# Ledger of designs, part 47: designed miniproteins, single chains, continued (3)

Each design is a single chain, and the fold is of that chain. pLDDT is the mean over its residues in the fold that is shown.

## One batch from the design tools (miniprotein)

Design m9710
Fold by ESMFold2-Fast:
Structure m9710 (fold): chain A 93 residues (1-93)
Amino acid sequence: SEEALALAKEALELAKKALEVAKKALKAEGEEAKKLLEEAEKLLEKARALLREAEALLAQSPPDPEAEELLREAEEELGLAEINIAIAKKYVL
């Protein structure tokens, strides 16, 4: 499914952006850190929604190893983003 593959790629891209912004929040202070955290959380939620959509499409399709591998990578990047957001929240809030 080209649609599932496209969603998986988009989810991975947003997950990577969430992680990058979360890492920037760790190096920032005050209002700047809070703004970066809010941005990272929005990217994380959007990536999770796309990941769920891609998983739903794959569940209705024959096995697609390429899309499945991209979804695994996206899940790992999302996990790292969540950890970095949690650390940043502890230092900022």
Scores: mean pLDDT 82

Design m9711
Fold by ESMFold2-Fast:
Structure m9711 (fold): chain A 84 residues (1-84)
Amino acid sequence: MRFRGVLRGTAGGPPGVRTAESTYVVEDGRLVSKESKWTVMPEASVGEVTVETTHDDESAANLRDLAETILEGRKKGVELYKEK
């Protein structure tokens, strides 16, 4: 069976700035599609990263780890904004 993973995320940031909303689709360990949309945030946010997979295996775990790494980077960005 084909492994399919979908990684969706929104870039966090302060309100009123443009951020990217990105969607990555992975099938059988290959990046099949990548889409990004720019949007203006109504409120300050760290953003969200979600992972949807057809299987709960090592590939799914790797995608979740990647999602956590991305989210951590965005949290640091919001912290830097708050320090100003």
Scores: mean pLDDT 58

Design m9712
Fold by ESMFold2-Fast:
Structure m9712 (fold): chain A 74 residues (1-74)
Amino acid sequence: GPALGSRQDFLDALREAAAKYDTDGDGTLTREELAKMLEDLMNGVKPSDSLVDAWMRIGDVDGDGRVDYRTFTA
């Protein structure tokens, strides 16, 4: 199932998955990479647009349309 035991456990999983999809190694993900990462964490279930939007809002600290996934563990 997609539920994790704690917020930090979930954020750690997000960081590790995000690093796998961060092909440029710049510490950021595009919306497409974020959606693929969430799909992977959800065992292949595609995330809703609202879920992706929520994570974009949390992680797009710079307002540049890219998510700093290190923010998920800070």
Scores: mean pLDDT 69

Design m9713
Fold by ESMFold2-Fast:
Structure m9713 (fold): chain A 71 residues (1-71)
Amino acid sequence: MEERLDELLARLGSPDVEEQKQAVEEIKKLAPDLTREQALRAVEGLIEARARHPELQKEVDEAIKAINEAL
């Protein structure tokens, strides 16, 4: 689980916007399986990705909502 989250967070740094969107969706799917600590790391990474790429705002906001609702 931790390794998968770390891989997805690394993909959020990709220059390919489609790869970034896929990583956000995969993090969203992991939301119910994340510990509180992993959820905080995921949310932080998603916020940073949105700050660098505002075009990801919708996908990031939906992922953060899913993580918060799963906690």
Scores: mean pLDDT 80

Design m9714
Fold by ESMFold2-Fast:
Structure m9714 (fold): chain A 87 residues (1-87)
Amino acid sequence: MEKEIKQLKFAGEKALEAVRRDPSRVPAAGQALIDAAKSVLPKEKQEEAVKIARDGLDRAVQGARRSPEEAIRVLKETIEKLIEVAK
């Protein structure tokens, strides 16, 4: 699923860039990953991917309360997990 992996990477990079510029965008970045999982992946993979993205959003929001760097780390891990589902 090379095309889907590329689209998830692009969505993830845009989300990370937004958070690096403005840490208040962590919830919006997490939602963008959920939306990407729903739109990019086939139905049979969407349920698993959406669960990963929702967990990532919750963890990133909690991380952001400590530091923006922690939120970015969690979002990177979430993007990597989504790419793994797309393989």
Scores: mean pLDDT 83

Design m9715
Fold by ESMFold2-Fast:
Structure m9715 (fold): chain A 58 residues (1-58)
Amino acid sequence: MEEARKLILEAIGLELRAIGLEIDGELTGDKSLYEEAKKLEEEAKKLYEEADKLLKES
């Protein structure tokens, strides 16, 4: 269960970084920052899915 919690915390960290990039993209008008944010969101999603697997399978 500790591994699942670690993955969730790492995923949250990636989501926070993605939000920062989205804000920077909005302020600068640089659309490539949204693309970077999207990649971090997808990485976070994969970590959540891995955590879910660990929680469902003992």
Scores: mean pLDDT 82

Design m9716
Fold by ESMFold2-Fast:
Structure m9716 (fold): chain A 66 residues (1-66)
Amino acid sequence: MKERIEEILSKMPEDLKKKYDETLAEVRKALAEAAGSTDPQEVRRLIADALIKIGDIIDEILKSLK
């Protein structure tokens, strides 16, 4: 499982890999909740939160690769 991900992300530290897994799970959950919601305000807030988390992960990846 995570060992195979480590093979793919060999240049990333273990802590960063675990944080990615946790954040991706949170993002996927938020997007699923947004897809099931009928409240446009709630959908926008859920999507906005997910985008912020994705941005944070991307920022960490970019810093790691620098």
Scores: mean pLDDT 71

Design m9717
Fold by ESMFold2-Fast:
Structure m9717 (fold): chain A 60 residues (1-60)
Amino acid sequence: GAKEAGEAAKKSLIDAGVSKELAEKVGEAIANGDGEEAKKLLIEAGASEESAESGVEKVL
């Protein structure tokens, strides 16, 4: 479910070198089904707009 996807995304982002704080925010947004917020946070973490949109679509 969305909560599991959020937790998995958080772990993957931390493993990829994203800060724990940003990874937690992205994971929470995904767990809440808020793809728009998750996309914004991924862009803040250094992803391109296209990569952030594709990534969110893949997990939601």
Scores: mean pLDDT 75

Design m9718
Fold by ESMFold2-Fast:
Structure m9718 (fold): chain A 81 residues (1-81)
Amino acid sequence: SAMDEIDALINEGLKEAVARKDYKLEKLLLYARTLAHEGRSPEAIRAAIEHMAEALKLSEEQRKKLEELLERIEKIVRAAE
């Protein structure tokens, strides 16, 4: 299911973020998972995550990883019926 794919994607990102002690990305990934499980649209997830990311003052590398995640979530959701 789309939710299983999103959970797998986020779990992979969480393992990497925790290993690097990247608590900002960990927080953003957990929030994205919550919003996806609540059935929020990809556009609403992006808006909420970008708002939180702006407050967290992410580095360029963190922003790139976050954008890749958001694009993949959107692709998974749009591939679902």
Scores: mean pLDDT 81

Design m9719
Fold by ESMFold2-Fast:
Structure m9719 (fold): chain A 111 residues (1-111)
Amino acid sequence: NPEKIEEEKKKEEEERKKLLEKFRELRDRMLAAGAEETAKLPPARNEADREARIEALMRGFERATANLSEEEKEILRKLIDIMLEKLKSDDTPSAKGAREVIDRLLKALDA
């Protein structure tokens, strides 16, 4: 049934656009929380300072995640599932770092 397939595609595309819009809203909120936490620290002078700034950024993300509504938490879980699917075969240091971030966000969602 071509008409039904076309209608289902149109609904799926509209839902996808709304989901992407919510992803942008969540990303901006999390980045703002991370920036707020890192702003409390002095500029990085060594490796330990850089690790402290990363930890502060992550604390900001965890705080923002814990303060999400149930609907926003479900949207974030969907985003995490998409990100994990893309990362499943990537063994780069960047992908490993992203998996660590995702693990911490999942723990914050379950808290």
Scores: mean pLDDT 77

Design m9720
Fold by ESMFold2-Fast:
Structure m9720 (fold): chain A 61 residues (1-61)
Amino acid sequence: SPEEEVLALIERLAAETDVAEAFRLAAEINELIRKIEDPELREKLLARLSAVMEAWLARHR
């Protein structure tokens, strides 16, 4: 499912150590989320992505 695909990529992003690859993954995840028609699911996944990116940036400052 689109939700499962996005969640798997978010988990990969959380574990990513290469800065360039992390930003590439974030962009890919964002584009996949934008294709989801369910606005509630889209908002939930965007919130999850934002939380993971915030935590990732705190580790890689």
Scores: mean pLDDT 84

Design m9721
Fold by ESMFold2-Fast:
Structure m9721 (fold): chain A 73 residues (1-73)
Amino acid sequence: TPLEEYEKAKKELEKLINDPNATKEELSEAWKKLVEALNKVLQDPSVSEEEKEKLRKEFDELFKKYKEKLKKL
C-alpha cells in the first residue's frame, strides 16, 4: 500500500541519516523515494485527513534532519 511504501522509505532515510558512511547520492535517492511515497499517500482517499496531516508534520521534521545531514557531508 502507499502507506507501507512511505514507512519503508522513511526507515531507509532514517538509517542513512544515522550512517556515518552514507553518501550524498544515497541520501538524495532516499529523499526522492520518500517524496514519491508521501505524494502517493496524500492522493490515497482511503487514508484519513488526520493521518495525512501527521505524515506532513513528520515529513517536515525529516526534511530538517536530511538538510542537516547534507551540511555535514
Scores: mean pLDDT 85

Design m9722
Fold by ESMFold2-Fast:
Structure m9722 (fold): chain A 58 residues (1-58)
Amino acid sequence: SMQQQQDNIQRVRDALNELGNTASLDELAKAAGVSKSTVSNSLRQIAKEQGLTVSQVR
C-alpha cells in the first residue's frame, strides 16, 4: 500500500540521519528494519523527490 511505502521511506530517512550517507545498504536496512531492496527503492524515491540522483542522497 502507499501508506506502507511512505512509512518505509521515512524509516530509511531516519536511518540516513542516524548513520550518515556513508553507511552501507546492509547497515541502513538493519537500522530501518527493512530489506536491502526496500532501502534501494526508498533511496531512489527520496532522490526523485529532491531532484537528485541516488548517489547525491547517499
Scores: mean pLDDT 76

Design m9723
Fold by ESMFold2-Fast:
Structure m9723 (fold): chain A 72 residues (1-72)
Amino acid sequence: MSPEAQAALNEGLRLYIAGRYEEAVAAFERAVELDPRYGDAYGALAAALRQLGRDEEAERAEKTMRELDPSA
């Protein structure tokens, strides 16, 4: 994974823990833009989207995560 994608994920996780879910979504979206195969970032994105009630977008992120690791 790229260092920039990892930094964006870590930023998003910090924001998520702080309850800043909209900003966490933006950071996680940045992480998946930087590394479209970063499964952990899609999982984190889905969790933040569910906190915001954006369930259909969360389900799409979860589907992408499963497609990247279908055996997990």
Scores: mean pLDDT 82

Design m9724
Fold by ESMFold2-Fast:
Structure m9724 (fold): chain A 63 residues (1-63)
Amino acid sequence: SERERLERALENLRKAAESDDPVILQLAIREAEEVKEEAERLGDEELVRRADEIIQFAKEKLA
């Protein structure tokens, strides 16, 4: 299902956000933003929140 696809993407992105590589972190942010947009279209507030957590965590690592 669409939801299961987004859940798997978020699991992979959470792992990517643990990286110390700035290139991996930048890609993780961009992909998480795409997942967030898809979750918003589905009205899935939990997936939106999880995507936002990944985005913020990766951004803090880059700052």
Scores: mean pLDDT 86

Design m9725
Fold by ESMFold2-Fast:
Structure m9725 (fold): chain A 98 residues (1-98)
Amino acid sequence: AAVEAAREAARAAEAQLKAETLNLKKQVLDSGTRAGLAAAEAYKAKKTDPSQAAALEKRAEQLRAEYDKEISNANAKVAALQREVDALKARAAALEAA
C-alpha cells in the first residue's frame, strides 16, 4: 500500500512537471515574441519617426526585462518540480528496498 502510494505520487509529480514545462515554454515564447516585435518597432522608429523612438525603446526595454524575468522564473519553477520528482522517486525506491 505505502509503496504503491509513493509510486503514484512520483508519477503524478512527473506528469505535472511535463505539463508545467510545456505551459512555461509557451509563456516564455509569447513574452519573447512581444519583446522582439517591440525591439523591431523601436529600430524602425529611429529611421522613420525619431520623435517616437525614445518611447518605443523604453517599451522594448520593459518587455525585454519581463522576458528575462519570465525565463528566470520558469527555470526556477522547473528546477523545483524536478527536485520534488527526484525526492518522490527516491522515497518510492527506499520503501521498495525496506
Scores: mean pLDDT 87

Design m9726
Fold by ESMFold2-Fast:
Structure m9726 (fold): chain A 71 residues (1-71)
Amino acid sequence: SRHRAELLFTSAGVLYIAGKVNESLGDKEEAIKSYKAALELLEEAEELAGELTPEGEKLREEIEKNLEKLE
């Protein structure tokens, strides 16, 4: 499941980038959806691996901060 956790982390990173792009374009709804989806993937990765990597924790914090600004 470690390999799957890494794939989930990578996918969360892609969704984070998509969220940032939509945020820069003013598409608040799409940015929020992308950020929430990224958080869900990070939570699944944490559950599968037993813990989130430091990089994963930083990514989660950045997503949460951006999401808080939009909500």
Scores: mean pLDDT 84

Design m9727
Fold by ESMFold2-Fast:
Structure m9727 (fold): chain A 68 residues (1-68)
Amino acid sequence: MQEELQEKAKRMLELLESPEPEDVREAIELAREISEKTKKPKEETLEAVKEAEERLLETARRVKEELE
C-alpha cells in the first residue's frame, strides 16, 4: 500500500514535467487519489507523499496561470 503511494507520487512528479495540460490534469487526479489513501497509512509515508503532492500542485498552478 505505502509503496504504491510512493510510486504514484513519483509518476505524478514525472507528469508535471510534461508540458501537456492533460498530463497535469492526470497528475492532479493522482494527487487526489494519493490524498484519499494517505489518510489511512503511517505518518512517515504521509509526509513523503505530501511533499510530492505539493510540488505537483505548484507546477499545475503555474501551467494553469499560463493557460489563463
Scores: mean pLDDT 66

Design m9728
Fold by ESMFold2-Fast:
Structure m9728 (fold): chain A 76 residues (1-76)
Amino acid sequence: AAGQAAAARVEALALEGLTDPELRRTLEAAHGYALGLSQAEIAERLGVSRRTVSRHLRRAGRELAELLRTAYAAAR
């Protein structure tokens, strides 16, 4: 199912994030957002500024958008 594929991809990225501090921080911010946390709550949890959270979420959003674009192009 599409939901299972998405979960598997998230797990793979989380595992890779264990060896890359920047990717790990980006994934932690994205995970907080997926749980319904505000940018302010994510900033407090990670101990960073709200601006830093915004940058990490923007990067995560771009990478997800690119993955979705590629999937849609392959399906057409």
Scores: mean pLDDT 68

Design m9729
Fold by ESMFold2-Fast:
Structure m9729 (fold): chain A 73 residues (1-73)
Amino acid sequence: NEKRIAELSERYRELILQALASTSPEEVASLLEEAGRLIEEAILLKDPSARELADAARATVEAYRASLVAALE
């Protein structure tokens, strides 16, 4: 599980950095949607009972996505 969590965390970091560098609302939306899925999976792999934390993390990434997409319109 630790290796997979590390791989998911690395991919998450890459997606966030790509989203911050992007000037395309569509690209930002796609990158952050994938990032939200990866952070949820990583949290649940670390602790399967951490559903509330995983939901909160995903909601935070989705709010960030909405804000960045709106800023690029």
Scores: mean pLDDT 83

Design m9730
Fold by ESMFold2-Fast:
Structure m9730 (fold): chain A 88 residues (1-88)
Amino acid sequence: KARELARRFEEAVAAGDLEAAAEALLEFARLAAEAYLAGDEEALAEAERAYEAALPALKAWLENASPEVLARLRAALAALAAEFEAKL
């Protein structure tokens, strides 16, 4: 599923859909965090490969995203981190 999320992110970036791109990033982060908690090394390796493939699109999206979109993403990622810290 990591490759599907990376593809969805790249498609959203290409379409200029900043909100859809942010949603794909959040789903990807959650999938990676769940794989980490489960000790699923195969899923983590797959997520790393998908992340590396999407890096150019991620950099372009970050450079072009509005401060408001970036603030919402940071808040959502912080909430996700707090959720998973509580599960540790």
Scores: mean pLDDT 75

Design m9731
Fold by ESMFold2-Fast:
Structure m9731 (fold): chain A 65 residues (1-65)
Amino acid sequence: SEELIEDLRRALELYEQGKTDEAVKILKEASEKYNLTPEELLQLLREIFGKEKGEKLASLYVENS
């Protein structure tokens, strides 16, 4: 979904701005809204943003789950 990709992109933008709590909130809201398992969310983050940025967001999500 284009909306899902936009939500995940917004989470990355907030993370890069140092707004980590807001980034986590968007990631959790996206996982609930689109019925993503943690594994599916982590895979999407890696595929959309690449290994370095995707792994950073994935780690942030896991640390706050």
Scores: mean pLDDT 82

Design m9732
Fold by ESMFold2-Fast:
Structure m9732 (fold): chain A 60 residues (1-60)
Amino acid sequence: AAADAALERAGEVLQAAYAEAEAIPDPAEALAVRTAGAEAARAILAEAGLDPDALEIDPA
């Protein structure tokens, strides 16, 4: 279903952002990447008509 596809995509975006952030030695830059990933995941969920907080999204 479209909702299931959106949840999977949001999860993939979040996981990719976290992996990228772990490669960044500056903690402020790493947090910015995680935050951007979390916002992108929320946008994907919102576009699908889902609760943006449906995933446990914690960029910290």
Scores: mean pLDDT 75

Design m9733
Fold by ESMFold2-Fast:
Structure m9733 (fold): chain A 55 residues (1-55)
Amino acid sequence: LTPEQVEAEIRRLREEEAEAVARLRANPGMSPEEKEEAIRRLRELTERRIAEIRA
């Protein structure tokens, strides 16, 4: 991958994370604690994917 392709993929992953976080926050079936836990796990997963792309 070129550096430009790497940065484009990272931007896409961050956009997907933001959209998923918004959907989790808007979910009426989840408690506030469940939402915070799900968002934490999602952010951890996104950072791991970014690290793998940069490797």
Scores: mean pLDDT 82

Design m9734
Fold by ESMFold2-Fast:
Structure m9734 (fold): chain A 67 residues (1-67)
Amino acid sequence: SRLEELRARHDAEVVRVDRETQRRLEELREAGASPEELQRVEDEGMRRVAEVSERYARELAEALAEE
């Protein structure tokens, strides 16, 4: 269904953002980054997930209206 497609896409996008954030954190740790720099990358990842979730919420509302 459209709702299942939207959920699957949302889940895939969240996983993608998480994997990117984890890779960046690993690179920064290897470079000896500060806890503050690591926290900024985590915060960026959370903002990206929020953006993905906002888009999902909008698309979900539209799909539900179409029933």
Scores: mean pLDDT 84

Design m9735
Fold by ESMFold2-Fast:
Structure m9735 (fold): chain A 62 residues (1-62)
Amino acid sequence: DDAERSAEAARRAAERGDAAAAGTGGYQKNLISGNREAGRKAAQAAADGDAEGAAEWAVEGA
C-alpha cells in the first residue's frame, strides 16, 4: 500500500530528525488517502522544523 509506505517513510525520517523528509512522507500519505487537511498540517509541521509532528499527521490522516 503506497499510503502505508509513505507513512512508514515519514516515521523513519522523524526518528532521524529529518523534518523535511517527514513532512514529504506525511503529505504524500495524506494525498493518497484524500485527507488534504492532514497533508497541509504535515507540511506546516515540517516547515516549522517539527519532524515528530509531521510524522504524527501522517498517522492521524488515516
Scores: mean pLDDT 71

Design m9736
Fold by ESMFold2-Fast:
Structure m9736 (fold): chain A 83 residues (1-83)
Amino acid sequence: KAREYFEKALEAYAAGDEEKAAEYAEKAAEELKKLEDEKERELILAEALARAAELAARLEPEHRAEAEAQAAAYRARVAELEA
């Protein structure tokens, strides 16, 4: 359910609907709080943030370098959590 809301947030962000993207991100955060497994919460969040940064790099040229660096950092965190 948390992953589903993050996916909807990313879809809204890609469509340029920042208000809906923020709304779904808030719902995803509330669902994350319900998960008892801290590692699973961190993995879902890091994966969502990596995907968001990857989208930002493509959609916002003025922030591309920063977004690419953030995406790389979150992808490294995902790899660490999956180990």
Scores: mean pLDDT 79

Design m9737
Fold by ESMFold2-Fast:
Structure m9737 (fold): chain A 93 residues (1-93)
Amino acid sequence: MASIKEAEEYLKKGQEYMEEGDYEKAKEYFEKAIELGNKEIQAKAYYNLGLVYDAQGDYDKAIEYYEKAIELDPDNEMLKLLLEKIKARKAES
């Protein structure tokens, strides 16, 4: 379906902007991926939003988005480990 392909392209663009350090454009494209994507794409986009907020030092929002990703992909052990790491990082200030 064209909308799913567009969502995948937005997810990829968000990842490209994140690699470039353009976090505002990265967030915009991840939000677009969530709007058009299926649950799998939404989970990946929420995970990447968590990474953006982690990179910006906003640990509370990073935790929120990782938890949203886990809700859509509850068997993802890597997300659970990332959530534990970010909570530890927040505690270390």
Scores: mean pLDDT 84

Design m9738
Fold by ESMFold2-Fast:
Structure m9738 (fold): chain A 83 residues (1-83)
Amino acid sequence: GAEAQIAEIKKAGQEAIEAIEEGNTDAAIAAINKILDLANQTDDPEVLQAALDSLLEILNKTQDPTIVNKAIAGVLTLLGKLL
């Protein structure tokens, strides 16, 4: 259900932030991929909003261009699904 998917997305978002704080770009990218994979499996607006919120929080926590570019691309994809 949506509640379980939102919990998994929030967990992946937290994993991305922890990876960023540790300087682990590869782990941060892997966590962002988990968020995007979960979002791509659904059209539920609550799940898509949770994914969007998680990516925006990641963008607020990093200046790494690899992470920033991936998160921005994810945001644009999710906005397309919400419109």
Scores: mean pLDDT 87

Design m9739
Fold by ESMFold2-Fast:
Structure m9739 (fold): chain A 77 residues (1-77)
Amino acid sequence: SAALELGEKAGKLAREGRYEEAAEQYIKAGDLFEKQGRLDLAAHYYREAAELYEKAGRLEKAKEARQRSDELLSKLK
């Protein structure tokens, strides 16, 4: 699927130390899963993006991604 392809690309970019680009791919994967109603997977991918944005020094983007993850997880309770 397109979301899995984005996740694989993100993993490769992260291994290369290209953290901001990797985070962007994880956000795209999360967006696709969210549109599909797969909120658990969307939350997971937004969390992965947040950690990579933190490593890239993009603190506001990291906060946004973590908030999106937490909001989706709260809807599953």
Scores: mean pLDDT 87

Design m9740
Fold by ESMFold2-Fast:
Structure m9740 (fold): chain A 67 residues (1-67)
Amino acid sequence: MPLSQEEIDEAMARIMLAVAKLGKKKGAPPEEVIELLRKAKELAERAGNKELAEEAEEEIKKVEEEA
């Protein structure tokens, strides 16, 4: 069975969130981390996963606070 668009968007959101968190921990530029987190939030919102979208938003706030 092919994945639905919502399932693909949720999977991509999870991947982008994980990459952004790792990038932040490894000292990636804040602007790059925020861009990945913003994309993760948008994908999570399209997938209807509010918890994942809220997690991405919280991570954005942490990056902005530390920048």
Scores: mean pLDDT 81

Design m9741
Fold by ESMFold2-Fast:
Structure m9741 (fold): chain A 73 residues (1-73)
Amino acid sequence: MSPAERLMQRLAEVGARAAELSKSSDPETRALAEEARRLLGEAFQAWQAGAPLEEVERLVDEAERLVEEAERA
């Protein structure tokens, strides 16, 4: 699997986790999930605009961090 294909798979997986967390009854969990989804949207737009993979990966990494924080709350 290419680095780009792996990154897009991670984006999809983190996005699915954030979507489920956005249904939480806890406002803090929902806020973290919504911010993660915003970052994933920016990552996808950056990817479509031809940004370097390192830039897209940084956005996906930050979104994953927020998802992990939401899962701990």
Scores: mean pLDDT 85

Design m9742
Fold by ESMFold2-Fast:
Structure m9742 (fold): chain A 67 residues (1-67)
Amino acid sequence: MEEAKRLFEEGLELAKQGRYDEALEAYEKALELAPSDAELWLAYADFLESIGDFERAERYREIAELL
């Protein structure tokens, strides 16, 4: 889905700028639009790990493995 990819790319750009709250919002919106996209869940999990949220990162990786 084009919109989900756009939101994901926006989240990556925001994260690179240190705007983590806005990056989280963009990633959440992307997942709402493409909840069965395992790559999106894995990318979000990697982001969560990078900001120290290891528990949520692990859970999201498990969700990706079920897809």
Scores: mean pLDDT 80

Design m9743
Fold by ESMFold2-Fast:
Structure m9743 (fold): chain A 99 residues (1-99)
Amino acid sequence: MEEVRKLLEEVRDKAVAMANAFEQGRLDEGKKLAEEGIKLAEEVIRKARTLPDPQLAEDVIRAAETVKRLLKQAKEEKDPFRASVYATLAAMVAAVALK
């Protein structure tokens, strides 16, 4: 769990930074942060599959998959404001998974 929690914290922090970048109109920086966040979410999924508790593993994997989809939508979004909203939602999902 500790390793998974650290990765989720990194995903949350990247999503927050991404939302801020998009709010400032820095699309290239936001897209780079999205790609980094997606890779971290994939690592969360990989490590969560090795957790001893099947229910906890399923919940973490579902949260990480949701974060990955939201980050991908933010990366593909042309409107910086909408991209920022998707990034903010990704940060919230990651934060909830940490509780």
Scores: mean pLDDT 84

Design m9744
Fold by ESMFold2-Fast:
Structure m9744 (fold): chain A 84 residues (1-84)
Amino acid sequence: MEEKIREYILKIAKELNIELSEEEIEEIVERVLEEVEKNPNLSELEILQLIVNEIASILADKGVSIEEVKKIAEEGTKIAYELS
């Protein structure tokens, strides 16, 4: 599961032209794994949506504008549907 989550993070980030550090990727992996452990019936689409939400959260913490974060979240959601 961890490698699959990492692969999804890298695919979504590449499609969105977002650069994530290894530390940021690791943080997203840990948060998504925690949710999967609490909710083992999560679908692939739900896991992809969690990844998009965590990427958006990290960008907001880095000082990316709320307007840009919303746009990235919307584009990321579209990518999640295409990958599921």
Scores: mean pLDDT 81

Design m9745
Fold by ESMFold2-Fast:
Structure m9745 (fold): chain A 56 residues (1-56)
Amino acid sequence: SIAELEEELLEKVKAGELSLEEAKEILRDHMISQGVDEESAELAAEYAVQRIKKEL
């Protein structure tokens, strides 16, 4: 699920393995692969990365 992906990306960002920008791109691309349009996926990924940033 997207929530599990957000948790995995949060841990990788905390570990220094990914930047917040890279995490956003992974979330966006994952949503597009699930049939979300590019504009909606970009907006949703922006909100998701802001949630990740809040946990840092």
Scores: mean pLDDT 83

Design m9746
Fold by ESMFold2-Fast:
Structure m9746 (fold): chain A 60 residues (1-60)
Amino acid sequence: SDALLARLAERYGVAPEVLRRMRDLALANQRDALLALAREHGLSPEQAEELAVELVIRES
């Protein structure tokens, strides 16, 4: 939901539109593109990985 993206945007200090793009990349399993976008917006690789999991519910 857009409400989830807004909360994550506040937590990670990035625009909601960036998080929406990161979510789309995570759902498409495009890890390299996700990490590159995250780094462009000042996120660490660790933050990018945590964020990808939060944007896409991890399989148990």
Scores: mean pLDDT 77

Design m9747
Fold by ESMFold2-Fast:
Structure m9747 (fold): chain A 80 residues (1-80)
Amino acid sequence: KKEIEKAIEKLEEAIKHLEKGDIEGAKKKIAEAVEYLKKAGVLEKVLPYLEEAQRHLALGDIEGAIEKLKKAIEILKEEL
């Protein structure tokens, strides 16, 4: 469960980067979260939301990306 907690921490850091307009920093934090989610065996549960977040970032929709990352965090908290 340590890996899930670390993934949540990285996704929360990604949201903080997005709130500052740092899309590149947010993408790096999402990639770090994905590695922890792979180790925890729960990536598949949140992958659609992470993919939607990346799509929103590609369109410059920071608010939409944050919404999808928050949904991923919500699901991951149910796994703790």
Scores: mean pLDDT 87

